Designed miniproteins, single chains. Designs and how they scored, part 69

Each design is a single chain, and the fold is of that chain. pLDDT is the mean over its residues in the fold that is shown.

## One batch from the design tools (miniprotein)

Design m2402
Fold by ESMFold2-Fast:
Structure m2402 (fold): chain A 90 residues (1-90)
Amino acid sequence: SLRDEILSLGAEAGIQQMEFYILQKYKPEIPEEALEEARRLLEELQRVINQSEQLVMQGKEDSPEAKALIAQGRKLLAETKKLLEELKKT
């Protein structure tokens, strides 16, 4: 279901937020600009998740808007994962 997809997206986003927290705490060599970009992606991802949840609450989970938001969230998640993996190599 679209609810299961939103829950999956939220869980994966939570993992990325934990990875970001660990990098901030244990890798002081990461440039500030890279940390700001990671924060921006995580904030955009959370915004998309929040909007998707609102559509579910409105009974619009099968709407084209809900499907588009889930697709956008998956894209942002992939971009976030890629950036955090690059930062881990620093």
Scores: mean pLDDT 85

Design m2403
Fold by ESMFold2-Fast:
Order: structure tokens, then C-alpha cells, then sequence
Structure m2403 (fold): chain A 60 residues (1-60)
């Protein structure tokens, strides 16, 4: 269980890194709609990471 949660956190962290890169690219392009969409997506991923971290703490 803990191992699977750690693997999921690692995958979500990689996705978050990709989203941060996309936000920077959209900001440079002046695409405000894309920036807003990626910010929302990044927040969702961050919340998923936080939830899995809480599950690990509850198991330990």
C-alpha cells in the first residue's frame, strides 16, 4: 500500500513539473486562458499529492 502511494506521488510530481513548464510557456506567449487552465490543473494535482501523503501518514 505505502509503495503504491509513493509511486503515485512520484507520477503526480512528474505531471506537476510538466504543468509548471506549460504555465511558463503560456505566460511567455501571453495566452491567459491557457495559463488559467494549467493553474487549475496544477492545483488539482497538488491536492491529489496531499491526499496520498495524508494516506501514508494515516497508515504509519
Amino acid sequence: TIKKLGEEINKLSEELTAIVRRIKEAQKAGDKDAVEAYLKKGKEISEKIAKRMREIRATL
Scores: mean pLDDT 82

Design m2404
Fold by ESMFold2-Fast:
Structure m2404 (fold): chain A 67 residues (1-67)
Amino acid sequence: MEVSDEELEALIAQLDSPDEAVRFAAAQRLGRLKRPEFREPARRALEAHPYASPELRSALWELSQIE
């Protein structure tokens, strides 16, 4: 699936959304793309959102492990 750099930046920004559903949807979409560039943004999101649900934290952790 082709995703523009602009759309990728928007998805990464959505990881900081005040809406947990938006954050989770962004993490899931980024996880499906499986690009190593997402590892650092995912780690930063985990550090910025320690209060995130276990489901969101799991999705972000998986994203941070992309090889």
Scores: mean pLDDT 70

Design m2405
Fold by ESMFold2-Fast:
Structure m2405 (fold): chain A 120 residues (1-120)
Amino acid sequence: TEPAAMGAVGAPRAGENTPKEEARRKALEYIERVENAESPEEALRAASEALSYAHIAGDRELVERALEAFRRTLERLGYRVVGVIETEADGKRVTQVWAARPEDLEFGRRVEAVARAGLA
């Protein structure tokens, strides 16, 4: 199907191109960068951005996918999972997997801060 001049009668025109859809698209792009990362620093940075966009989109599946890609890439690069965090929102449970090397604990520090805030 192709759009007619001025727009189609059957197509909504109020908020089709919402920031959330843009965020989903960006999250997927950053997930690809995570998978193609050659260093843990690149993987960490891309994963952080993918997670941020996934949260803006409010999509748990994107969050899980970004974390899976991050874990796989770090395993591929010879690193280990540093921590795992579970979060709950509106009856939905999301598991986040964080991994980093001893020199770069930016993710570990962030994950620990979130976990402590949830408990205390």
Scores: mean pLDDT 61

Design m2406
Fold by ESMFold2-Fast:
Structure m2406 (fold): chain A 72 residues (1-72)
Amino acid sequence: MREEVAERVLKALPKDAPEEIKQAAVTFAYDEEAGEREIVRVLAASTPDQAKLVIEAVKITREVLEEARREA
């Protein structure tokens, strides 16, 4: 289940998204606590434009997780 959710997150993210953002989103799909720590770390190092991409990726990841919870 969690592996399938991580796959869905990767497919939903923009292909051109930076690797660090993709990694943080996938980590969040597997472990929300660990993923939140990674997101905060990436955001702290991000420019305003990169921060928008991180926020969008988190939103997409949360939507996928919420959909998976409804299916379970």
Scores: mean pLDDT 75

Design m2407
Fold by ESMFold2-Fast:
Structure m2407 (fold): chain A 85 residues (1-85)
Amino acid sequence: SEDIKKAEEAIEKGDFVTAQIYIDRALEKGEDVSEVLIKLAEKARDELNITAVAFAAGALVKYGLDVSGLKPSDVRLGERVVAAQ
């Protein structure tokens, strides 16, 4: 989708705020965001952006999506984000 493509472009640029906006739009439309959330978590982890990792992992956990692509520590972070909401 256009929103997922724009989210992926933002991730490649390290613009995690813009990526989160487009992922939220895709979610509102009922689109599958699993792959783009994993990409966001991986890129954000590489850049030590814990806030963006927390967003991606939290969204995967909240929506019951496959977390097998995440590090175990990032899964636990996502679980804590959901529990704190």
Scores: mean pLDDT 85

Design m2408
Fold by ESMFold2-Fast:
Structure m2408 (fold): chain A 70 residues (1-70)
Amino acid sequence: SMIEEWFAEFDKDGDGYITKEELKEYIKKHFPDAEITDEQVDKILSFFDKDKDGKITLEELREWFEGVVL
C-alpha cells in the first residue's frame, strides 16, 4: 500500500517508526498549501504516541488509515 511504501521511503535506517520530522515532511510534500505547523504535527502525533517516544509505528499508522478510510 502507499502507506507502507511511504514508510519505507522515510525509514531508510530501518528503525520501524516514523518521527515527527518525517511526518512533517510528508505532509509538506503532499499538502504544501496547507502550511502545516510543528504544533499541528504534534497534535497528530499525540493521537498515536502511546509510548511518548514521539514516534508512530507502521502498525499504528496503518490502523489509523484503515479506521478513517473504512
Scores: mean pLDDT 65

Design m2409
Fold by ESMFold2-Fast:
Structure m2409 (fold): chain A 74 residues (1-74)
Amino acid sequence: SPLERLLKLQIYHLLKKETEKDPERGVTAEELAQKLGLPVSTVQRLLDELEKEGYIERRVDPETGEVRYFYVKK
């Protein structure tokens, strides 16, 4: 849908901005959900789509076990 495309673009730009500030930190689905006012399940689905499309990378934090997402330069 047009709304989902807009949300994916917004997530992508937020990840790019955060990666430019701190390339090692990444962003959680929970942080994005809070910023966007969306359910975590919706944000996770959009993140999965962006990862499959090669725009972002999913990593597990070795210290916390937390899942974080990173912008990938295409």
Scores: mean pLDDT 82

Design m2410
Fold by ESMFold2-Fast:
Structure m2410 (fold): chain A 60 residues (1-60)
Amino acid sequence: DDDLESMIAAAENVQKEDEEKGKIAKAAMLAMKYASDKEKKEEIGKESPEGYKLGEKILA
């Protein structure tokens, strides 16, 4: 998904300026990308519970 890959790249650029905010944004985008993959979602939730919850809210 080209749009989602571009959003992940944008989140990595944000992480260079604000590491914590960029990490949350990247985790949210990854949670959206792997919405149907339970194992990937659990790993994302372990790394950034806040980003995972944000991704779920965006999809709802």
Scores: mean pLDDT 71

Design m2411
Fold by ESMFold2-Fast:
Structure m2411 (fold): chain A 93 residues (1-93)
Amino acid sequence: SAVERARRALREALAALEEGGRRAEEVESDKIASAEAVEEAGRRAEPPLREAERYAARAPELSEEERAELEAARRAVRAGLEGAPKAKELIEK
């Protein structure tokens, strides 16, 4: 079902973001490496996030909490893909 696919894909996106967050914390003293870990997390989370968004559009039974998690994942992927590269450029100057 659409809701089952949305939930599975959302869990995959959140897992990738959580792994990236842990990696960023491990290298937090290296600001460039930390930003690269966040960017990589965004790249790994983007495909399952897009799948979750596609199926969520067809799943009105998703809870408000699940929709909030989807929105949080969307913001985190955007921060990784757009924010982290910009932060690296500023640090490397």
Scores: mean pLDDT 83

Design m2412
Fold by ESMFold2-Fast:
Structure m2412 (fold): chain A 74 residues (1-74)
Amino acid sequence: MIEKVKELAEKFKENPTAELLEEILDLLKEAIKTDKKTAQEIVKIFNEMLEESPDPEKMTKVFREVAEKEAEKA
């Protein structure tokens, strides 16, 4: 799981898309249910990815899109 999250984070850093972010979030949700320590490691990887982002504006737009979809489900 962690290796796949790192791969997805690297792809998202290069080309931020809602689909990639949703896949990362799905893995995080699965980890939260099964192993909280793995979930914490995923969050750490995600934070490192955000800090290294070459295009923060595009990344922010994708985050808002996914956050709005999650809010509608709640």
Scores: mean pLDDT 75

Design m2413
Fold by ESMFold2-Fast:
Order: sequence, then C-alpha cells, then structure tokens
Structure m2413 (fold): chain A 66 residues (1-66)
Amino acid sequence: GPSWVEQAVANAESVLPEPLFQQFREEVDRLVRQYEAGELTESQLRARVRQLLGERERQLQDERQA
C-alpha cells in the first residue's frame, strides 16, 4: 500500500486507545485490500481513512464525556 497509510496508522495509534485503534487498523486493512484489488483509487482510500479516523476520534470524545 502507499507509504502515507503507515504514517496514518502510526498517528492513529498515538491518539486512540487500544480497542478503538484495533478497530481502526482492521478497517484500514480492509480498505488497503480493496485498493490493491483496484476497487478504490488512492484518493478514495485517503478520504476513507481520514473519515474513519474522525469517526473513531468522535467515538473516543463521546465515551470520555459519558
């Protein structure tokens, strides 16, 4: 996959607790497989990875305020 994906995963590990990070990593791994199969462009992969990180960060904020 693209080198920026490894950086995005490393950044997510620094901001997300283990359960949310594991979920994010599994979702990114699925997206990378779709990209390698030609089902996604690199631009689409980047947008979806960014969206997933934002969703996990929002979930973390909601859990911390509950």
Scores: mean pLDDT 81

Design m2414
Fold by ESMFold2-Fast:
Structure m2414 (fold): chain A 88 residues (1-88)
Amino acid sequence: MELERLKERAKEAIKKLKKSIELLKQSGDSSIPNSGELGKQAFELFNEVAEEVFGLPPIPITQPLLALKRAEELLKEAEEVLARAEAA
C-alpha cells in the first residue's frame, strides 16, 4: 500500500471533516432538523467521508447532534492516522 496515498487520503478526510463540523456549528445544533442549506452541505460532506474513508453507513439528517459528535471523533482518528503515516 502506498504511504503517500494514505497521507493524501487522511489530509483530504481531515479537510472535509473540519468543513462539515464548521457548517454543522454554523447551522446551530438544535435548528438543524429545520436545516437550511448549510446543514445539508455538512451532512453531504460528513457522509461522504464516513462512507468512503471509514466504511460507515450514512447518518440521517434528523440526527445532527450525533453527526457532529461522530464527525469530531472521526476527525481525531484521521489526524492520528496522518501523524502515524507522516512519522513512517
Scores: mean pLDDT 73

Design m2415
Fold by ESMFold2-Fast:
Structure m2415 (fold): chain A 80 residues (1-80)
Amino acid sequence: MATVEEVKAEWLEWLEENKDKLSEESYEELKELIDETTAALEREIEGKSELEKQLVLQKQHENFVEKANEIYLKEIKEKE
């Protein structure tokens, strides 16, 4: 999680690994969230120190994981 590109790659990898377990709507929602968050992150980290960049990236990664897990658990519960 050192760069925006690395964080985005991790999020996209999670989506691909779980694509078969997500509805088309949930997949689209998460992909849109990734794109929006990535664009916002690029703007937010501009001109910041390395420490500040890492803190911003960590916080956004935690937010994504929380949202993704919530959606994923709903999909799994619906199928069981």
Scores: mean pLDDT 76

Design m2416
Fold by ESMFold2-Fast:
Structure m2416 (fold): chain A 74 residues (1-74)
Amino acid sequence: SMEEERERLIKEFEELKKKAEELLAQETDPGKRSLLGAMIGEIEDAIKDIREGKTSIEEAKKAIENAKKALEEL
């Protein structure tokens, strides 16, 4: 169902947020710390928007893939 898909996307965002927070805790470079902090904020906003029905499933999926790629490149 669409509700199950939204719950799955929220879980994926929460897992990405946790990974970004773990990377931030170990990061000493100020530029990378700033990027990780911004990414965490964007993920928190995305979770809120999905819960409030302000984003589409397609937009949420693209945001997850972009966040995964950004974390892999750090």
Scores: mean pLDDT 85

Design m2417
Fold by ESMFold2-Fast:
Structure m2417 (fold): chain A 73 residues (1-73)
Amino acid sequence: SVAEEAGREAREALLRGGASEELAERVQKHVEDGDLEGAQNALVEAVARGEVTDEAAREAGRAIHRASEALKA
C-alpha cells in the first residue's frame, strides 16, 4: 500500500540521516497505522533534539505527506 511504501521511505531516510533504529521504526509505525500527526510530531521532536539531519527530516516529511494524501482518497 502507499502507507507501507511511505513508511519504508521515511524509515530509510531517517536512518541515512543518523536517526536511531528505534526512532525510525516508531515513525514508520505511525505512518503505517495512519497516525500522521504522531509521525509528524515524532519527526519535529527528533529535529529539535538534533537526532536527524534537516535533509533526512525533509525526505521523511515528504513521505508522510504522500501517505496523508493517499489516506484521504
Scores: mean pLDDT 84

Design m2418
Fold by ESMFold2-Fast:
Structure m2418 (fold): chain A 96 residues (1-96)
Amino acid sequence: DAVSELARKMLEAAERIAKTPVEKSAEVIKKEQEEIEELAKKYNLTIDEVLEKIEEAYKKGLSALAKLLGISKSTLSRRIREIEETLREKQEEAAK
C-alpha cells in the first residue's frame, strides 16, 4: 500500500544518505526529502503518518517492520546493519 511504499522510499533514502560523504549530505538530504514529500502528496499522506506506522511496527519488532516494508526480516536486518556500519565509519572518519 501507499504507507509501505513511502516507508520503503524512506529506508532507501536513509541508505543513500548514509553512503553520501559528509560534504554532500545536505544536498542529498534535501533531494531525498523533496522526493518523499512529492510521493506523500501523490498518495494524500503526511510524512508524520508514515513515521507513526514505522514506529508502531518497530515497537512490535523487526518482523513487523519487515512486513510493513514488504521485505523479509533477514533482508531488513542486513540493510539496517549496513546503514549502522556505514554511519559508524562516517562518525569514526569525522573524529580523526
Scores: mean pLDDT 78

Design m2419
Fold by ESMFold2-Fast:
Order: structure tokens, then sequence, then C-alpha cells
Structure m2419 (fold): chain A 76 residues (1-76)
């Protein structure tokens, strides 16, 4: 439903903000925050996989944010 999509969109917005803030963090803090982001978005992806009614564009956004956290983690 609309509420589920809104909740996922809110998580995307929070994730994007965390990525922006991570740019000003120390290497150790950036590594910790990106690890947390990966864990959160892996759970969101698992939830979306069990709920096929979620639009593809929202799924793509979640996977994109997860990939951005993974890239930060690898570069930290």
Amino acid sequence: GTDIVRMIQNQIDVGQNSITIAQSMSTAQRQQQSQRGIDVFDRVIDFMNSNPSIPQDIRDRVRQIRQQFQDIYRQS
C-alpha cells in the first residue's frame, strides 16, 4: 500500500542523508556508518523481495543506496 512505499521512501531519504554526512566523517566512523547502512538496506531488500507489490523504481532506489554504502565501506 501507499504507507509501505512511503516508509521505504523515508528510509531512502535517511540513507541518502547518512551518505552525505559520511563524507565529513573520519575513516573509522565512515566504515562503521557504511556497515550499518549496508545492514539496514539488506533488511529492506529482504522485505521488498517478500512483497512484490512494491514498485520497481523504489526497488532500484533501495539497491542504489545499498551500493553507495558498499562503495564507501570498500573505500574506507
Scores: mean pLDDT 85

Design m2420
Fold by ESMFold2-Fast:
Structure m2420 (fold): chain A 90 residues (1-90)
Amino acid sequence: SDREEMIKLLEEWKARVEEFIEEFKAFVPETEEEQKGKEKFEKFLKALMEKFGLPSAVEALKAFLDKMIELVRNEDFESMEKLAKELEEM
């Protein structure tokens, strides 16, 4: 099931969030494109922190992944699209 595969991927990402955020903090961009990518992800993490009311980027990203897992399990793709749009507009 594509849904079960997506849930497994999201759970695997959640398990690695702390490692991922530490790698992200240590990442030194070598190109202008990489610098813009880093800035966009920093803005995304800030939006997650504001949306979930969490002071930690790690906790906010985990909360986001938990919400995405919930929405995928419930096949609530409309709420997934609304959440993505809300975060992009922040």
Scores: mean pLDDT 82

Design m2421
Fold by ESMFold2-Fast:
Structure m2421 (fold): chain A 74 residues (1-74)
Amino acid sequence: AQAQLDADVWLALAEITIAVAKVDLEHGRLTKEDAEEAYKIVRRQLENARQAGAPDDEIARLEKDAEEVYEKAK
C-alpha cells in the first residue's frame, strides 16, 4: 500500500516537472541549463517511482516526454 502510494506521488511529481518545463519551452523561457536540471530532476523522480513499484509503461512514457523537452532545448 505505502510503496504503491509513494510510486503515484513520484509519478505525479515527474509529470509536474515535465509540464512546467514544457510551458517554459513553449514561451521561449527555458534555458539549456534549466532544461538539463529539469531532466536530471525527472530522471531521479522516475528512478524513485520505479523503486516504489510504478508501472514500466508509465515510467517509459514520462522518460520519453522529458527527453523530448530536453532535446528541443538543446
Scores: mean pLDDT 81

Design m2422
Fold by ESMFold2-Fast:
Structure m2422 (fold): chain A 77 residues (1-77)
Amino acid sequence: DAERRELLARLEELAERIEAGELEALVEGAEVSAEGARLALREGKAAGIEIDEEKFEEFLEEQLEQVRRLLAELQAA
């Protein structure tokens, strides 16, 4: 479970940066969260759960794009 521990450590570091007012860390946090979601999808498939990976990836890409747009709007305001 080294991948999960690495993702959690990165999320903790990003949370500290966000608390310090680094809004750019929100995009990095969303990217790390997407990696965690992909890991959960792989684990779910190994456990016999059938999930459409292509639709799941499209969903994650749309969510990441929304976070990037939100950050851009907040920085432009």
Scores: mean pLDDT 73

Design m2423
Fold by ESMFold2-Fast:
Structure m2423 (fold): chain A 81 residues (1-81)
Amino acid sequence: SMRIEAEAEAGVYSIGLAVYGIASGEKEVASEGIAAINRLTDLDPERGVELGKKAYEAAKKGPEELKKKTEEVKAAVEELE
């Protein structure tokens, strides 16, 4: 189903952020991103994939870009709750 597929894809981005956190040493920033993506995915799996992908792409640019995208994920969670 689309829901299961979206949950699995969002999980891949969470794993990618965990690897980023270990490799970069930015474990706190990565953990916040993972937590936010997981919360959003529980509420709206498709939105979790969309913003999870953007957060993972932002991590490649550095921790400040990841923090910015994590705040966007958190804002989406607040709008859905």
Scores: mean pLDDT 82

Design m2424
Fold by ESMFold2-Fast:
Structure m2424 (fold): chain A 78 residues (1-78)
Amino acid sequence: MAERARELGREGIRLAKEGEELIKKGKEENNPTLYSAGGILRAGGGFLGKLAVRLGEEAGDEEGVELGREALRLAGAK
């Protein structure tokens, strides 16, 4: 369980960061495809972050919870 929470949190952080980079590139290049793809990846990162927080709390894995919270922060989610 603990390992799963950390894995989801790390993946959420990765997706949220990639999403934000694509959103930035989409705006700079006036490319709606990159902007949309970035939004989808960022939202996916937030979803994984929320799941990581839940699983981390259930397992008592503070590291998993912290990684999940970071993913949510990067995705702009609560």
Scores: mean pLDDT 81

Design m2425
Fold by ESMFold2-Fast:
Structure m2425 (fold): chain A 77 residues (1-77)
Amino acid sequence: MVELDEEQKKKLAEAQAELRELAARANETQSLEDIEEAARFLAEKVKELAELAGIDVTEEIEKQIAEVEKLLEERRK
């Protein structure tokens, strides 16, 4: 079903909380390492949630990772 179950909702909420913490840290430190950590965490959790939902999003996730890598290149300056 397209509706998220309780397990998926819990993982989504936990992923959102951790991403928010990592994003806040990256904004505070302006560190490329912290930004990279947030980006990798997001990609991993999105893939995990998609697998739980039975959605094939591998190509979509790869595209999102490429967009994040582009943002990291811009922040490298």
Scores: mean pLDDT 66

Design m2426
Fold by ESMFold2-Fast:
Structure m2426 (fold): chain A 71 residues (1-71)
Amino acid sequence: KKEELEKKLEHYRKVEAFLNKTLADLEAQIAELGDRDDVDTRRLRAEYDSVKTQLENVQKKIKEIEEELKK
């Protein structure tokens, strides 16, 4: 139903905005650490990769819902 799809779209757009902000914050932290190759730097890079994957999945869901709403 259209209403359920619109609610899902609103939810995923809010999640996308949150993940984009999180990625920007992590990117800034990684940039400040520079050439450090320690546990903290590796952890931040792993968190960045995880959040980036989540963002890609959310963007895919948004596209699927938008395409379904166009029908």
Scores: mean pLDDT 81

Design m2427
Fold by ESMFold2-Fast:
Structure m2427 (fold): chain A 68 residues (1-68)
Amino acid sequence: SAAEEEKTRKLLDDVELLEYLAEQNADDPALVQALIDTMRRIAASETDPEAKAKIEAKIAAMEARLAA
């Protein structure tokens, strides 16, 4: 439905903002972890499997960068 598409678009926009904030604050691992945790909560609430997979891929990339 149009409402589900709008919800998914908003969640993906929020995820892009969280990813950007994590990149801008790469020197603050506590903040980056909090942003990753927020992104995980968003992924858990997402019902579209393709959008969920995209969010989970971004989480994995951010965790890999945090661990490096």
Scores: mean pLDDT 81

Design m2428
Fold by ESMFold2-Fast:
Structure m2428 (fold): chain A 57 residues (1-57)
Amino acid sequence: DEVKEAVRKVLEFPVSDEQLEMLMESPFFVASVAPKLSPEVAEALAERVGSEFLRKL
């Protein structure tokens, strides 16, 4: 998963795969990380989280 690996590299601290998946479900986390990602990856991450978040509402 290219998006997941890109997010992991940006975090600059150790996270487990499980923690990373939970963080990627948070709109707050996505907003904080998106400016540090490439535009393509940031858009893909935002779309993924947005769809999942709306599904839960």
Scores: mean pLDDT 69

Design m2429
Fold by ESMFold2-Fast:
Structure m2429 (fold): chain A 77 residues (1-77)
Amino acid sequence: MITEEDIELYRKAVEALDAGDIETALEYMRKGKPELAEAFERMLAESKNEAERQFALDVARGILLIPIGIEEAIKKQ
């Protein structure tokens, strides 16, 4: 089960992505969701142009936002 500590790491990773700080975002992802960090690093390394790089960023951000949204929905019940 995803913990509040995991959600805090996901929020910090999203903030770092929104700030363009990829290294800090990867650090938080490695702590809270290491499988996503590995996939994201691979997607960035395989990106051939800016559009593919932006797609990698959008995918990582989206994956992190899903558990945040679920936690917020649960807390409002």
Scores: mean pLDDT 79

Design m2430
Fold by ESMFold2-Fast:
Structure m2430 (fold): chain A 73 residues (1-73)
Amino acid sequence: MEHTRNELIETAQTHEGLDKESAEKVAERVVKKVEELREAMAGLPEAERRALSVERGPEINRLYNEEIEKAKK
């Protein structure tokens, strides 16, 4: 989880041009959704986990883009 959070912060700062505080807020919201997905997958067989990941991936990407745009306002 920390590795994912750090990657999101770095990407938001280096690729999107956000300051550290804004990048941290974006990362917190995205990490929360990634955490919810991992919790949902924890009890599932591998095939079900893969299917859920494919289904929820676009939702997480959309949230990331929305939070980036919100932070730029």
Scores: mean pLDDT 76

Design m2431
Fold by ESMFold2-Fast:
Structure m2431 (fold): chain A 96 residues (1-96)
Amino acid sequence: MEDEIFEIANEEALRVLEEAERYLEENPDISIEERRRIVSEAVAQALRYIGAAVDVVLLAKKGAPLEEVERILDEAEVSEESKKKILELAEKIREE
């Protein structure tokens, strides 16, 4: 359950980084400043996904309401598909 939450967060993180890399490859004429911004935003978003996974696992283990878990996932801008999967896994952790 915990490992699956981290796997989902890692997939989301890699997706954001891959999308940023693709955008930079397709837009070689952008300024160095814009390149730095895009990379920094992608890295920050990837770290938000990993941080959200840590917080979700800790909250689920403490038996926190699913509304708190959902809030963390929304704040981290996790996709609706990944959010649904993580909520199902968090509920299973709470049932242990």
Scores: mean pLDDT 84

Design m2432
Fold by ESMFold2-Fast:
Parts: C-alpha cells; structure tokens; sequence
Structure m2432 (fold): chain A 108 residues (1-108)
C-alpha cells in the first residue's frame, strides 16, 4: 500500500541516520554527540509514532506523507541550527539523507 511505501522511506531514513551516528560517535565533541544523539532519538521516536498511527487505521496516506515531510523539515532545521557543532562531512551526509527521504516522499 501507499502507507507501507511511506513507512519504508522513513525506516530507511532512520537506519541511515543511525549508521552515521555509530560511524562518527567516537570522533565527535561532547556537543556534537548530543546533537547527533538528539537527531537519532527524534528519528527513532517518529518511526514508532508513525507506525502506530498506521496501525490505528484512522490516518490517510496523504496525511501520513504530510506528517513525514513536516518531520523531515524539522530535522533539517535542527541540523542547520547546530551545523557548527558537528563535522562538515557528517552534516553533509545527514542533510543528503533527509533531502533524499523528502524527495522520495514527494514522488509518492
């Protein structure tokens, strides 16, 4: 279903964010670790919440897509505001992950 396709995009995005976090955690400043930990936590919590909404059967695929797009915009805003606290290559990789997920959702 369209809802399962939206959930798959979110699942892949969360997995990619987690991968970046695990690869770079040991090399980041304490402030950078907090920023990355927050991004991972927000993404993981959003995935759980989104799946729960689908399971309730009250949300349309269009509403589900809108929630996912709004979430990605907030993640990008948070990343941009904290850009100076993380390595430039980590920032660029995270931005690409969020922008790719956004583009895939917009195509659905």
Amino acid sequence: SRAEEILAVVDEMVDRVQEVYEEHLASMSPEGQIVMGSLVTFAAMFRVNLRREVERGLISPEELRALALEFLDRQIEYLEKNKDLIPEDVYERLLQIFEDAKARLEAL
Scores: mean pLDDT 90

Design m2433
Fold by ESMFold2-Fast:
Parts: structure tokens; sequence; C-alpha cells
Structure m2433 (fold): chain A 76 residues (1-76)
């Protein structure tokens, strides 16, 4: 959702990596509890979360593009 993406952007802009890691871990646990998610999909989300923490500037660019895309879909 847009709210989740915006929250991640806010945490990255504020360099609050601890809260970002906690948020990402919470989302991964939700994905693990989702019976429609495969283990490979969960593993890929885990890799993306690690990349966000390793490359916060690139993660911020990606999340801003995702947010813009979600806003465009919502306006359709």
Amino acid sequence: SMDKVQKQIDLLENRDFKSLEELLQKELKRAEANPQMTQSQIDRLREIAKDFLKNPEEALKILKKVLDYLKQIASM
C-alpha cells in the first residue's frame, strides 16, 4: 500500500535504519504467514530488504518511483 511505502521512505530519509529493519522484519513475518506466498517469493523479499539496508540511497530512489506508480494507479 502507499502508506507502507511512504513509511519506508520516511525512515530512509531520516536514516532511522533500526525502525526500517523492524518494519521490514514485520512485513517478512506477514509474508511468511500468507499461505499464498511461496518460499522463493519470501526469500526474494528477504534479499530486497537486505539490499535496502545496504544501499539506502538506491532504495530511496526505487521506493519513490514505486510510490509515484501507486499514486498513478489510484488516480485511474
Scores: mean pLDDT 78

Design m2434
Fold by ESMFold2-Fast:
Structure m2434 (fold): chain A 86 residues (1-86)
Amino acid sequence: MSIEELKEKLIAGVEELQKRGKALIDAQISDPAKKAALVAQLDALAQQTIADLRAAKTWEEIQAVIENYQKQLAELLAQIKAAIAE
């Protein structure tokens, strides 16, 4: 697999997780302000990760972007779970 093929596959994965995250937020969170804030954070994370993936030139840079994305996504999912529990 080429670096470009890997990037496109990873970008598609980020977009799919963004779509699923928005669906979860819409289904589970009733507070409009919390919903808007969490959707904005999810959109910002996806946009930044896609930009960083497109800018990456090495396998090591791609790995670093994905590791950062996984960490930030886990933190955001914790915030979503907290909002659902309220």
Scores: mean pLDDT 86

Design m2435
Fold by ESMFold2-Fast:
Structure m2435 (fold): chain A 94 residues (1-94)
Amino acid sequence: MDEANQALTQAAEQIKNGADVDQIVQQLEQQFGPLASQIAQLYADYLNSKDPEKQWELHQQISLKLQQWNGISPSEEELQEILERNEKQKKALE
């Protein structure tokens, strides 16, 4: 679990620095399964988006996938809490 979280963090930094997304996604899928690769792909899409609305939607999807990664299947109420948590994080970065 810790190794997987470390790999996701490192993959995110590599993608941010312009590394080959397809290679990172393939490596994560082979090592940790499709959920890890989906998170990396969504993060790459987030960084490459020029539309703030689309970036926000992608950020929400990443948060949802991270909750699934922790073994939590969000209900509609839990999804709303994730969205509210992300809004607070966004405001803290402003």
Scores: mean pLDDT 70

Design m2436
Fold by ESMFold2-Fast:
Structure m2436 (fold): chain A 57 residues (1-57)
Amino acid sequence: TNPFAALTAEELELELQTSLETAQGLGQVLGWDEGLVQKWAQTLYQITVAEKEKAAK
């Protein structure tokens, strides 16, 4: 465990799972292909983690 991290490894994994589920849901509704869903999931994950790290300061 990194004591200086804003989020633990478990919390980071949860955020990744949430971002993937959100991107998959949007992709299903909007008809995105798997590549676009994966790209969106990565983008959303990065934004969410950055926002939570910012909030922790």
Scores: mean pLDDT 74

Design m2437
Fold by ESMFold2-Fast:
Structure m2437 (fold): chain A 110 residues (1-110)
Amino acid sequence: SMLEEIEALLRQAIALLDELKTKADPETQKFIDGVKKSLEEALALLREDPTALMEVNLTVGSNATHVAALLVLYKKEKADPEVIALLDEILDLLSRAAELAHRKLMEQKA
């Protein structure tokens, strides 16, 4: 189901955030902790109430914007190619999760 696909994408993003944290400086680690907590709360909400797709979509979209901003910063600073690759993959996972959540929400309104 689309809900299972959204859950899988969010779990993959959280796992990659944990990997990213091991390679990040302390300031970036605090940012990662905030994004991770937000996504874990969205995942918990989706498991408790599958109809809360609007809130999940908004939360995932907001975090995708934050990750995109960090990715742009790292690309300009040329800090670490591994960090850039992980950020790009996390952004892709979050963007796909938001797209699926939006599609499922539109189906519920039909």
Scores: mean pLDDT 85

